Designed miniproteins, single chains, continued (4). Designs and how they scored, part 106

Each design is a single chain, and the fold is of that chain. pLDDT is the mean over its residues in the fold that is shown.

## One batch from the design tools (miniprotein)

Design m15690
Fold by ESMFold2-Fast:
Structure m15690 (fold): chain A 70 residues (1-70)
Amino acid sequence: MEEFYAAMREALAGFSLPAVAGFILLAVRGARSREEAERYREAGLRLLRERGAPQELIDAFEAEADRILA
């Protein structure tokens, strides 16, 4: 998890917060298993919060992730 998070954080460092959220949601949608999708969701939430994403963006991210995983 930590190595995956570090790699994701580095890869997405240059992108805007909405773009980061969008890329992570695409990863959740393309996940090979529910476990992988949940791992991407958790890493994405952590990164968005760490980078100071507004609550509205976090809420939208979580709602879309819930929809994808339903």
Scores: mean pLDDT 82

Design m15691
Fold by ESMFold2-Fast:
Structure m15691 (fold): chain A 75 residues (1-75)
Amino acid sequence: GSVLVTLIPKAEPEEVKQALDAMVARVRPHQARLDEAIEKGEPWQKVQALRQEAADAFVETAKELNAPLEIEVER
């Protein structure tokens, strides 16, 4: 299946943007791994697993940074 991540802002736009920028920077290695798998034509199942891993890393990073965001993940 697909992984859908919905972000609900809990603060002013500038605070949300700063939190998102920090989360994106910390998730970059997971995104790079996903991008490499896609570029190399890896099987769909592996690409989906890497998408899930990147989504999980994004959620975990938001918790660690106490980001002003409510994150809903549809698995």
Scores: mean pLDDT 75

Design m15692
Fold by ESMFold2-Fast:
Structure m15692 (fold): chain A 84 residues (1-84)
Amino acid sequence: GATELNKKIVKLEDLAGKALEAGDYDGVLSTLESELELAKQSGSKGRVKDVAYRILAAGGILSKSSNKSKVKKLLGEALDIIAK
C-alpha cells in the first residue's frame, strides 16, 4: 500500500544521508536509484518528479561516485522526467 511504500522511501532517504556523511558516494547513488524506482512503482507523477529533482540537485555529489556511467544514466533519466 501507499503507507508501506512511503516507509521504504523514508528509509532510503535516511540511508542516503548516512552514506553522504560517511563519504560513500556510491551508496548515495544506489539509494537515489532505489528511491526513483519506488516512486515509479507508486504510480504518482508528482513523487517521480520530486525524486528526479533531488537527483539533479545531488549532481555534484554524484559526480564523486566511482560509477560514472551509472551517474550519467541516472542524471539523464531524471532530466528526461523533468522535461516531459
Scores: mean pLDDT 83

Design m15693
Fold by ESMFold2-Fast:
Parts: structure tokens; C-alpha cells; sequence
Structure m15693 (fold): chain A 53 residues (1-53)
């Protein structure tokens, strides 16, 4: 789905940064939530970047 492509893209972009702060992740998730991404999509991003937080 389009949402799956967005989720995968965001995870890739965040992991390419090496390490992200929890505060930065929450800001990204907040922007995506306001943009209409589902809570399921937001949780997938959170899980996907867990190793670099």
C-alpha cells in the first residue's frame, strides 16, 4: 500500500542517520500523524527504528 511505502521510506531515512534521539523521533511521528498516517503505521516506524534509539 501507499502507507507501507511511506513507512518503509521513513524507517530507511531515519536508519541512514545512524542514531536518532527519542525527541526527534516523536517530532517526526507527530508530523506524520498530522499528515494522516495511521497509528498502525506510526507504530511500525517506532518498532523499525528501535535499534538506533
Amino acid sequence: SEEDRIVDGVIRDLTSMGKVSPQFLERVLDILRRGGLSEEGLERIREGVKPII
Scores: mean pLDDT 81

Design m15694
Fold by ESMFold2-Fast:
Structure m15694 (fold): chain A 75 residues (1-75)
Amino acid sequence: GRKGKIIITVPEDKLEEAIEIAREVVGPNADIKVEGNEIIVNLNTPSITMYRMAKAIENLLKERGIDAKVELEIF
């Protein structure tokens, strides 16, 4: 796998719900950190898996009416 990060930017009042959505996609043991209104998911998995995870998170946030920015960085 490759190292990567999914960075999720949401309104502060939506942080808890966005973290739960991220956990649903990446699993309960994934390394998730919160910095201000950003949720940072640290990953070590194939690039295609990271892309699919980021897209799934984006789609679930949209479905729940959360205005979010989802970015993927692969190292």
Scores: mean pLDDT 86

Design m15695
Fold by ESMFold2-Fast:
Structure m15695 (fold): chain A 66 residues (1-66)
Amino acid sequence: MEEVERRARELAEKAYEDIKTKGKPLSEVYREIRAELEKRFTPVEARRAYLLAVDEIVKKLKEDEK
């Protein structure tokens, strides 16, 4: 449980950095996160982690755009 949330946050932070520093498209970032989570977790856990990571990235981008 905690491990799933921690990994989601780690991936979200890395993804946000890649968007900010490398201009990576959101669609590619989301695809990479999903693939990484699917390798490590069950389908249910991977889906929950993916949604958490996406929410974190969106929040960071909105705050940055203020």
Scores: mean pLDDT 77

Design m15696
Fold by ESMFold2-Fast:
Structure m15696 (fold): chain A 88 residues (1-88)
Amino acid sequence: EELRRLVEELEREAQELIESLTDPEKKKQIEEAKRRVVEAAEAGDREALREEALRLAQLAADVLLSSTDPKVKEAARNTLLAASRLLG
């Protein structure tokens, strides 16, 4: 139950990040990472879920460090926090 809630939070925050981005390549990368997190969670594969959440966190960290847009930075930070809660 708690794990499901954390996955749903990460999915929601990653979606906000995708919607805030204007770079189509970055959008595609984060959309793919988000999809893989959801697929791993649905499969009940805890190792795959951890791996894909870490990948999404790394992409969000890159966006946070490289973006100058306050809305994009906020969405990236929220995605990182959600991934951090899921990873421990």
Scores: mean pLDDT 86

Design m15697
Fold by ESMFold2-Fast:
Structure m15697 (fold): chain A 70 residues (1-70)
Amino acid sequence: MKAILTGPEGETRVVDAADEAEARRLAQELFGLAEEDLVVSRVGDIIVVTHRDSEVAERAALAALLAELA
């Protein structure tokens, strides 16, 4: 399924992930984030991973999700 991964600086990547666990792992590896700093949501078949302490990451995740749903 499709996963939207966002870093603390608002960097966004759209990747294929088998499940939420893989999406979490990819976000941690790509952005060097701790598990407790990740916020994971699912919208249909799209997994969204953002960073809890980053307003920029939250905005980037929302923008990317809206683009994928359009």
Scores: mean pLDDT 79

Design m15698
Fold by ESMFold2-Fast:
Parts: structure tokens; C-alpha cells; sequence
Structure m15698 (fold): chain A 87 residues (1-87)
């Protein structure tokens, strides 16, 4: 459900504040892989998640704050699309 996915994004965003940049990037990538698997039949959601993964991998020197912001933006876009599909 939208509420469950939103809670999962929020939990990871909070947890990332205590991680290193490498750990935060790894956690974000793993979460996005799970989103891609779960929403494999929704090309727009898959595209948003794949774009976010590409940005995370392309910025190996990104700070935790930058990683959190990139992940939060992807989360906002994914949640908006899920909300559209559930309406």
C-alpha cells in the first residue's frame, strides 16, 4: 500500500542519518532494487528508481546529506506515482 511504502521510505531516510556515505548509498541502492522488483509492471516507477540508482552510482563522492536528498527526491516521485495508481 501507499502508506506502507511511505513508512518504509521514512524509516530508511531516518536510518541514513546515522550511516556513512558508503553505507547510505548501499542502503539506498538496495531499497531502490526492491522498488524495481515490486513495481516491475509499472514502467514509470521503474524508470524513476533506475534514474535514482544511476545518479547515486555516478556520484561516488556524494556526502550523506547529498545521498539523502537524492533518495528523498526519488521517494517523493515514486510515492506520487503510486498514489496516482491507487486513486
Amino acid sequence: SLAELEAEFLRLLIEMGGLSSEEARAAALEFLDGVIERFADNPEIVAIAEEAKEKLRANPEASVEEIVEMFAEAARRILAEVARLEA
Scores: mean pLDDT 86

Design m15699
Fold by ESMFold2-Fast:
Structure m15699 (fold): chain A 62 residues (1-62)
Amino acid sequence: MEEDQYRRAEENRELLARGEIPPPVEGEVGEVAREVGRKLREIGDGIQKGLESGDWSLAALK
């Protein structure tokens, strides 16, 4: 158990609730958004390809 990390998380949470700590810079948010967008696109492409071909059924793979 890492009490020091928990304590820092609680302190940061209180400061953010007060609006004393500014939100993360857009550069960091953009990087996270890019990673999430990439993963969502991979999932979407897989689903769409399966739906178009119907090959995700055992009958189609025969």
Scores: mean pLDDT 58

Design m15700
Fold by ESMFold2-Fast:
Structure m15700 (fold): chain A 88 residues (1-88)
Amino acid sequence: MGQDYLLQGDYDLAIQIYTDSINQNPTSTNYNNLGRAYLASGDLDRAIDYFQQAISLDPTPQNYYNLGLAYGASGDYDTSRYYFDLAR
């Protein structure tokens, strides 16, 4: 469901759904989903913040990969490469 909203470009709806999910249950998965919604919308600072929250709860390769994508999109290529290497 959430990924379908991102593919359709309805980022505002995805952000609302994932924000509500975090307010009910602040899990690594819910922070990761909200970070991806902000990344897709172009709000890179919020994407980075939410991916960092996801990593603080559960340091997974997927969470490191997503943080690498956000830093790369922001132009911080050195930090992006660091997190992509952690995602391997």
Scores: mean pLDDT 82

Design m15701
Fold by ESMFold2-Fast:
Structure m15701 (fold): chain A 95 residues (1-95)
Amino acid sequence: LLEEAKKLVDEIYETSVLAEENKDDVLKYIGLVLRAIGLIIDLELLAKKMSKEELEELLRYIREKLEKAKKENHKLAEKFLTKAIEVVEEILREK
């Protein structure tokens, strides 16, 4: 579960970066944004099945990716990763 969740986080990051690079191609941009949203929903569903320890490790991983997005100036990745953190924190609080 944890490795699958980490892979979803990587895909959220990569998809967000690709969306930002394609902002002038309206259809491609919208498609990539919707894909990133779908990946966050998949992450939420997977996170609900994870243990408290796995969620804490996942949260650390997402925060590391968020810092990378900030350093590399990937604004859309920052927004989606921030949302992913909020989702995982909410699930962790309910455990």
Scores: mean pLDDT 86

Design m15702
Fold by ESMFold2-Fast:
Order: sequence, then C-alpha cells, then structure tokens
Structure m15702 (fold): chain A 68 residues (1-68)
Amino acid sequence: SAERQAIVDATRAYLAAVEATLSPAAARELRVLEGIFLAEAPHMSVEELRAAARGLRAHAERLVEQQR
C-alpha cells in the first residue's frame, strides 16, 4: 500500500542521513538492523511497521548520542 511504502521510504531516508554521520562500526550496526527491518516489513501490519520504524529511529538516535 502507499502508506506502507511511505513508512519504509521515510525510514530509509532518515537512516541514510544518520548513517553518513556515524563511525564505520556504528554505521554497519545500523545497516544490519535496517536489513532486518526491510526483511520483516512485508510480514508486518501497518501498526507493527510504524512501531518497528519508531524503534529503529530511536536506536539510530542512540548511536549518534554515543559518539558525541
């Protein structure tokens, strides 16, 4: 659906921007988690997808904070 695609696209765009600011090790961790998210996304409800996207964004924010 358009809603599901918008959530995935917005999440990927955000993670790409964050990844550019991270160390190689932290960027790799984020890429692994993004890969899991993308693999699981087709099996999620829209509500589960929104929750997973929020969790992944929160994890990305923690990685940024850890290198300040």
Scores: mean pLDDT 87

Design m15703
Fold by ESMFold2-Fast:
Structure m15703 (fold): chain A 77 residues (1-77)
Amino acid sequence: MVSERELADEVAAAMARIFYGVGLSAFKQTGKVEVLKETKEQLEKLARRAEEEGLRGAAEEARRLVKELEELIEKAE
């Protein structure tokens, strides 16, 4: 059975993916690199909170998405 911590980790990881998807969609629609930078900041905050709470899966997912956003920002600038 999924523990409370395991469920929290899965939910936080899903939130990271949602933030990434929304930010990427907004960037595709507006062309504004600032949207990607803002999404990156939100994911970095989520990663730190997940790390503090011991949510390893969410922290790893958020860090992975931050790296993908950094690559997109670098190419867009």
Scores: mean pLDDT 83

Design m15704
Fold by ESMFold2-Fast:
Structure m15704 (fold): chain A 79 residues (1-79)
Amino acid sequence: ALPAPYTTVVDRSSDPEAVAEAIEKAVGFPVLVGFDSESRSKIVGREFRDRAELVAALREEIARLGPDERLGIIAYPAA
């Protein structure tokens, strides 16, 4: 059977480290992650090889959110 994706929703108060840890525990690395904001972004899958790369990307995406904006996250095994 194909593994199910991990999905979550985050906002400006979310901890990038905690979100990355949850994704690592659910899916592992390498991981394909799509980011979709409610106002401007489309989901585009990007591969991350380790937690540090994912945390850096999450920190940047979360920092770009407006005060009432949420970011949809979907994660799949990359292989």
Scores: mean pLDDT 76

Design m15705
Fold by ESMFold2-Fast:
Structure m15705 (fold): chain A 59 residues (1-59)
Amino acid sequence: MFSDMSFLDAMREAGYRAALSMLELGYSKEQVLDAAKSMERLTHQPEYLDGAEEALKEH
C-alpha cells in the first residue's frame, strides 16, 4: 500500500491500453466505459477507469 506512483501509473496505462484494444476489436465507446467501470467496482482502482477515459477521448 506504499508503492505509490508506480502502481497507480501502471493501472492508468493498463486501462488506457485495454480501452484501445477493445476499440480495435470493434467494441463501442459505451461498452469500453462500462467494462472500465466494472473493473473499478471489482478492483477499486479509479486510475484504471481514468486511463480508459483518456484513451476514449484521444481516439
Scores: mean pLDDT 77

Design m15706
Fold by ESMFold2-Fast:
Structure m15706 (fold): chain A 92 residues (1-92)
Amino acid sequence: SKEVREELEKALERAKEKGLDEYVLELLEMRLLLEELYETEDKEKREEIAEKLLELARKYAEKSGMTPEEAEEVVRRIIKAIGEDKGVEFEE
């Protein structure tokens, strides 16, 4: 998703400006997992990737000043948007 990439790029720029190299690595890992999720049709693999994304969101939240719940909600919305972007009409 273009919107997901733009959000991740803004987060990467903010992390670099603050000298937070560890945030850059975590955001790059999230970007990779989001790309895998976009390409994956296997339900079990999608669930595994989603769990990894939520764990990374919690780690990022602790360092970015967001609550873990807020970061998790953002990531859950991104996961849902990717599912919709894949053109899956009528999928539960």
Scores: mean pLDDT 65

Design m15707
Fold by ESMFold2-Fast:
Structure m15707 (fold): chain A 83 residues (1-83)
Amino acid sequence: DLMVTSLITTTQGISDTYAEELEKLGNKDKAKEVREKGKQKIDEALDYHYKNDTGTGTRYASKLMNETYDFAKGKLEEAKRES
């Protein structure tokens, strides 16, 4: 499904972008946490989409994308405070 695929691609982009910024700050541990969280949320979105209807799957993928963004942003803010 194009909508779910777009949301998953966006989730990957969010986790990659924030992890790269964390790596630039020298914080490899927080970068790893962000990448792992992104992967976890993508895996959850794919599993849910496979087992549920398309409308519910898209809504759930959107929720997981937002959760990935909030987590990644929080980790970057923590790293900047530590710098």
Scores: mean pLDDT 83

Design m15708
Fold by ESMFold2-Fast:
Structure m15708 (fold): chain A 76 residues (1-76)
Amino acid sequence: SALAKLPPEQQIAYAESVVGTLERDLENSDKEAALALLEEVRALLESLPVDQLPPAQQRRTHALIARVDALIARLR
């Protein structure tokens, strides 16, 4: 996808924006669309070469995966 061609920092920032938006207004979100978007974001984060990233970006990526998993669990 076009997102996968972006630098890791921009991919992480995109994921943070999506997760933050859903966390603020989860109850008013379309459940099916929110789940599909969270699964796409999770796949994006899992595709990152985390071990090759700066420590700050590694921590952000791991924190985002945990937040995505928590949101998916709340929607199930």
Scores: mean pLDDT 85

Design m15709
Fold by ESMFold2-Fast:
Structure m15709 (fold): chain A 73 residues (1-73)
Amino acid sequence: SKEKRVEEATKFAKEGAIARALYQKGLLPKEEADKIINEASKRAQELLKDLTVEEAQKVSKEAIDYANKVLDE
């Protein structure tokens, strides 16, 4: 279902956002961060290809907000 694809895409988007945030904080090497971000982005984009721009933006915002909340300590 579309709802399940959004859920799966959000999980991948969260993984990518966390990797980027860890890299920006100096807690993850660039090579490892790039690998995670690229794999997560590819998977999320495949799942989100049939979504509207607004729906895709909501997934991205949720992922970024989640990563910031988890790592803002």
Scores: mean pLDDT 81

Design m15710
Fold by ESMFold2-Fast:
Structure m15710 (fold): chain A 71 residues (1-71)
Amino acid sequence: MSIMEKVKEFVEKLERELEAALRRGDDALLAARQAVQLLDQYRKYVEETSGDRESVKLLDEARARAEALAA
């Protein structure tokens, strides 16, 4: 599986988990902060291993969505 496919799967899973947490009435700010932290960790991994710009862009876009939720 390509790095792009792995990144897409990771983002989709993370955003689904974040939506589920919000539906349960969990702390939205805490959930969003955790999502940002996980996205930052995966972004660093992608940069260190492949440097694939499209994958990094997907992670950056997902991070921006999670940060907007925390605002």
Scores: mean pLDDT 80

Design m15711
Fold by ESMFold2-Fast:
Structure m15711 (fold): chain A 77 residues (1-77)
Amino acid sequence: SAKQERLRQLVGELEAAIRDFFANVEAGKLSAAEAQKQLAAIEAILDEILALEEDPARREEIRQTKAELRQRAAQLL
């Protein structure tokens, strides 16, 4: 379905965004403002995935991923 295709696309975008974010953090090339912008973009992708996901267990995993991402980002600032 179109929803499943969009979900698959968003998961790919999420994985790429997370990879690029942590690569930039490890390179020491992000200002706090740039890190916040990249984190906000990742959280927006997670929110879109959550809006499309219908399975309660997967929805909870997405919510936990968002919380863990926020916690990890706070430790990097």
Scores: mean pLDDT 83

Design m15712
Fold by ESMFold2-Fast:
Structure m15712 (fold): chain A 115 residues (1-115)
Amino acid sequence: GKADLLKEIEKLRKKILELAKKLSDEQRLKVIDFLVKKFSEFLLTHSEDVTRAIGVTLRMIGIKLDAEWGKISPLDALKEMLDILIDVARESSEEQQKAVLEVLKEVYDFILELL
């Protein structure tokens, strides 16, 4: 059910942030790039609200650029992006929440490859 999927998403978010603390800022920027790519693909393919999907995608790209330009730390950028992802998941169908969980699993695996 949705409640169990949201609990799994929140657990995986916490694991991702703990692993990200072990990374360099250069590696964190690679994680951000991967997350933006994967989550933008999810939003554009699984959203029924195309205008909102575009808006969230542009917001994610803006956070990525702010981190690359040194306006925010890469770790804080990653935290903000994961907050946006969780908010989207809370408002999503059960099928969309499964797809969000899959994106987070791919991000987790990507971080493990960097360690």
Scores: mean pLDDT 86

Design m15713
Fold by ESMFold2-Fast:
Structure m15713 (fold): chain A 77 residues (1-77)
Amino acid sequence: MKVIEVEETLEDMKELRRLKVPVRVIDPKSTGGGIILVAMVTGAEAIGRTSSEEKAKAVEEMAKTLGLDVRVEIVPE
């Protein structure tokens, strides 16, 4: 249970607006848990970024277990 932040691009924000829910996406590079919290609280799709393949996979697996719609993008750096 830790806080992470993610930059929201125009495209990411457009997808979040489609859900009509104000979703805050948190950078998964620090922990990975923040994205799960955002998805749980809002009940909407959450998008995160990380350079860590293991963290991205762990976050997505946890989201699937909880029935949450979470997408994690792996970026170089």
Scores: mean pLDDT 53

Design m15714
Fold by ESMFold2-Fast:
Structure m15714 (fold): chain A 87 residues (1-87)
Amino acid sequence: SLLEKAAEVARKAYEEALKEGNQGSADIARTAYEGVEMAAREGDPEAAARVLKSALDTARRHGVASEKTIKLLEEAYKLAEEAARQA
């Protein structure tokens, strides 16, 4: 499903942030991934989209995440938003 794909891409964002070695980036991406996983288990794509939007807003405001990590979070957000529109 699109929501499962969103969770997979959010996991990749977390893995990318871990490779960067920046704790702030890793913490933001981990929170996003955990939130999307929970939303996926509950079948709530709107909650997944909200979590990802919040993570993106935080990453952009604080400048702690790399461009690659942000791009992966954006991809996950688009998938979650599409899943929400199909619900």
Scores: mean pLDDT 85

Design m15715
Fold by ESMFold2-Fast:
Structure m15715 (fold): chain A 59 residues (1-59)
Amino acid sequence: EEVSFEPGGEEAAEAYFRARLAADPRDADVWEGYISFLRATGREAEAEELERERERRLG
């Protein structure tokens, strides 16, 4: 896409991150991307919960 807004792109991105974490829960880059995505979309409570889960999985 040439920087086009796509309705549903947020849902697709979240599904992508969730699938990647289910397949490889130790992938730090995926955790970081998902957390940043949630913060960027205003879902800070979910981002904070994922940060705690990342610490459990990776720390």
Scores: mean pLDDT 74

Design m15716
Fold by ESMFold2-Fast:
Structure m15716 (fold): chain A 99 residues (1-99)
Amino acid sequence: EVITKEEAKALIPFLEEELKKRPNNVQLKIDLLYYYTVAGEKEKAERIALELADFLEKNPTSPYRINILAALAYAAEKIDLPEVLERFPWVKNIKVVLK
């Protein structure tokens, strides 16, 4: 599926509002990281990526593990995440291959 930058930008405010109501919802953070990456919102993407990487270090057996790894790998490939790579150097070693 191909989502456009304009579609991502349109969806972001709704996801941000949902996250304000449910600040610990991991799935919303995963979705926001994807949409921020597609929209080119580098600063916002890095903030969420830092939170997800920290969550995964504290919860290594989380059922969200593969989805977090996929979202982090995608973001790191498409945008600059210098603070994430400095604090969580293992993010650069994530490789997710989709057929």
Scores: mean pLDDT 83

Design m15717
Fold by ESMFold2-Fast:
Structure m15717 (fold): chain A 71 residues (1-71)
Amino acid sequence: SKEEELARKLIEELREAREKETDPDLIRSLEMQIKILEAYIEGKDPLAVVKEDPELLAIIQAENEREIAEK
């Protein structure tokens, strides 16, 4: 599908960005995005995959709290 092709392209771009990135917080964000997209391509629940990684879940929760605080 077009969605799968786009997701695969985004994963490749995110992997290249991660290779060039030196900020550990940004590296973790990029790794989180890669795992979510990989789960999506495999037809798995992205939220289930995130729940298996407590560090990724913590990053997502922190980002959601920032978004709520800005309202």
Scores: mean pLDDT 71

Design m15718
Fold by ESMFold2-Fast:
Structure m15718 (fold): chain A 70 residues (1-70)
Amino acid sequence: MKPLYKELAETLNISEDLAKRLTLYLIAKNVSLYQIATGRVTAVELAADLGISLSTAEEIIAKIRKVLGI
C-alpha cells in the first residue's frame, strides 16, 4: 500500500518532505484536506504550523482545492 505522504507528494506536486509535514499536521490536529481547502485553516496558520513561507502555504491550499474540485 502506498503511504499517504507519497500520494500527496505526487497529487499536489510537492516535495516528499513537505508532504510528510502536511500528513503529520493532518493527523496531529485531526484536520482534513477539505477543512484546509474551505478556509477552516488559514494560510497563516498552516505556514506557522508546517514551518513554511506564507506563499508556500497559499500554493498548497490552492493545489488542495484544485485536487478536490473546489
Scores: mean pLDDT 81

Design m15719
Fold by ESMFold2-Fast:
Structure m15719 (fold): chain A 87 residues (1-87)
Amino acid sequence: MPGLEALEKAWNEELRKKLREELLEEIERARAELEKAGDERLLRILEAILLFAEGREEEAERLLEGIVDPEELELLRKQAELLRSFL
């Protein structure tokens, strides 16, 4: 029998995989909906969050230039850090 520790490790690994898959599907749906709506501002914000999560900070900041204030930019960075923990 696998011990409780081995079961928890396997379960956590499976949960992480499922959460990543669901998160990626949700992001893809959000992108498609924003493209369909023609909401360029929100689409750029979403793309910038993904770029921050990938560590591509310079590209993310360029996408947001002129469309968000410094306070919003800081919030988006924090949201991207959360996303990075799942990716």
Scores: mean pLDDT 72

Design m15720
Fold by ESMFold2-Fast:
Structure m15720 (fold): chain A 63 residues (1-63)
Amino acid sequence: SEEARREFIREVNKIKEDLLSGKLTFEEAVEKLRELAARHPELSDDAYESILRYLKHLFEEKK
């Protein structure tokens, strides 16, 4: 579980970095997050929605 948590955080950070650098579109970032969440059933819906709002905020700040 500790390993799974570190992996999840690393992959979320990678999605954020790729979104900010322009390597991912917002739609691609959301799809990657959705796939990641499917592999982490311990992630609550509230946590998922919070991450989505954060990614949208980063996208809007860049534009």
Scores: mean pLDDT 78

Design m15721
Fold by ESMFold2-Fast:
Formats: sequence, structure tokens, C-alpha cells
Structure m15721 (fold): chain A 66 residues (1-66)
Amino acid sequence: EESERLLKEAIEAIDKGDVETAYRLAEQLAERGDVEGLKKIADYAFEKGYLDLARRVVELIREAER
């Protein structure tokens, strides 16, 4: 599944500290309407201490739910 691939790549980017790549992949998930994938990215970013990334992804969730 395309959304599953994007989610996996975003989590790997967070693990590497590549915040901008993770956000770009999150934007692609938002365009596809994968709100659950975005929630997983936001939660993982919070757990790893990337608070600004987590906040930006939460904003994508709000837009995708409209």
C-alpha cells in the first residue's frame, strides 16, 4: 500500500533526525487522506522529542479532516 510505504519512510526519517524529509512525507500522506498515518507520525515525533515536527503534522491532520 502506498500510504504504508510513506508512513514507513517518514518513521525512518524521524529515526535519522531528518525532520524535513519526515514532514514532506507527512504532506504526501495528508494529500492521500491518511489521517491514521499522520497520527502515527505525530505520536512518534512527540516520543522522539521532535515537538515542532509533531505540531506541524497535527496541523496537517486538521486540514485533512476537513
Scores: mean pLDDT 84

Design m15722
Fold by ESMFold2-Fast:
Structure m15722 (fold): chain A 86 residues (1-86)
Amino acid sequence: SKDEKLAKKLLKYYKKEMEEIVKKYLEDNPNASIADVHSVIDTFVAQYKSEIRVLFDDEKLVEELYEELEEFRRELIAEAEKRIKA
């Protein structure tokens, strides 16, 4: 559907934006803790979830997008943790 295509593009955009933000944050803050990275990611995930809820009426699609964001958040935090501990 049109909404599924939009959702896929939006999710790709959100993931790319989060990757770029975390990368820049760690470059600008070499002594950042994992808690700092969590705080940054949590702010953006909350914003994206709010935007998704406004854009889509399909509850199942909203839940699927939320799950994808939560999975990506976990992956991004794990990668940041490896870089901080390295």
Scores: mean pLDDT 87

Design m15723
Fold by ESMFold2-Fast:
Structure m15723 (fold): chain A 80 residues (1-80)
Amino acid sequence: SEADELLAKGEKYLKEGKYREAAQTYVDAGHVALENGDLDTAARAFEGAAIAYEKLNESEADKRWAEVFRRAGEALRAGD
């Protein structure tokens, strides 16, 4: 799926140390997954975005985005 392709791209950017591109790609993956009703893929995508923003860590905004996407991932996991 498009979301799975974006997840793979985000993982590749993370491995390459391209944290901003990884964060943007993971956020896109999450939105595509949500449009398709795939909550598990959306959770994985937003978890990836949180990690990318934590690693980027260039500003207070990056820390806030990491927390936002961590919370989004938690909310999408049933029972959190």
Scores: mean pLDDT 86

Design m15724
Fold by ESMFold2-Fast:
Structure m15724 (fold): chain A 98 residues (1-98)
Amino acid sequence: SARDRFLAEVRAISLDESLSDKEKIEKYAELLIELGADPELVEKAKEVMLKYIETGEAPSPEEQEVLIELTAEVARRLLGLSDEELEELKAKLRESLA
């Protein structure tokens, strides 16, 4: 399935010790666009993650919401989550970032 392929590719990127953190972020962004995620949202999330790895500064609340929105979009596409399940996921992600 598309979901199984996506998860296998994410694991392959995550475990590839030859790739820098920047290269991993770029590959994750490409994979998310292939999955059908909003390219503008993916690009914003990529910029947030690249800034974090370059500066070590925690994402701002506005930048955190970008990451939460992308995570919810990915979960919706891969898991077929309902609107209620998506809101529960977003709430848990906000709690984990606080």
Scores: mean pLDDT 83

Design m15725
Fold by ESMFold2-Fast:
Structure m15725 (fold): chain A 70 residues (1-70)
Amino acid sequence: MTREQVEEFVRALEEVADERGLVDVDRALEIADRFSGEAGIYIRLAIRDTERDGLVDLEELKRALENAIT
């Protein structure tokens, strides 16, 4: 996936993140559905890898997605 796709996804999550920078996993997956192909796959893997107790930390997710940039 591209850096531009990472930035677009992160921006969408920032709009729904709480004041702690946490996003509900179901909401993160709903936003991920806007992305197709390889980008959609890497985004879902990053969500899975960073999810804890139904929540995703935005900063941890950003780092996971940076590792998926090709």
Scores: mean pLDDT 80

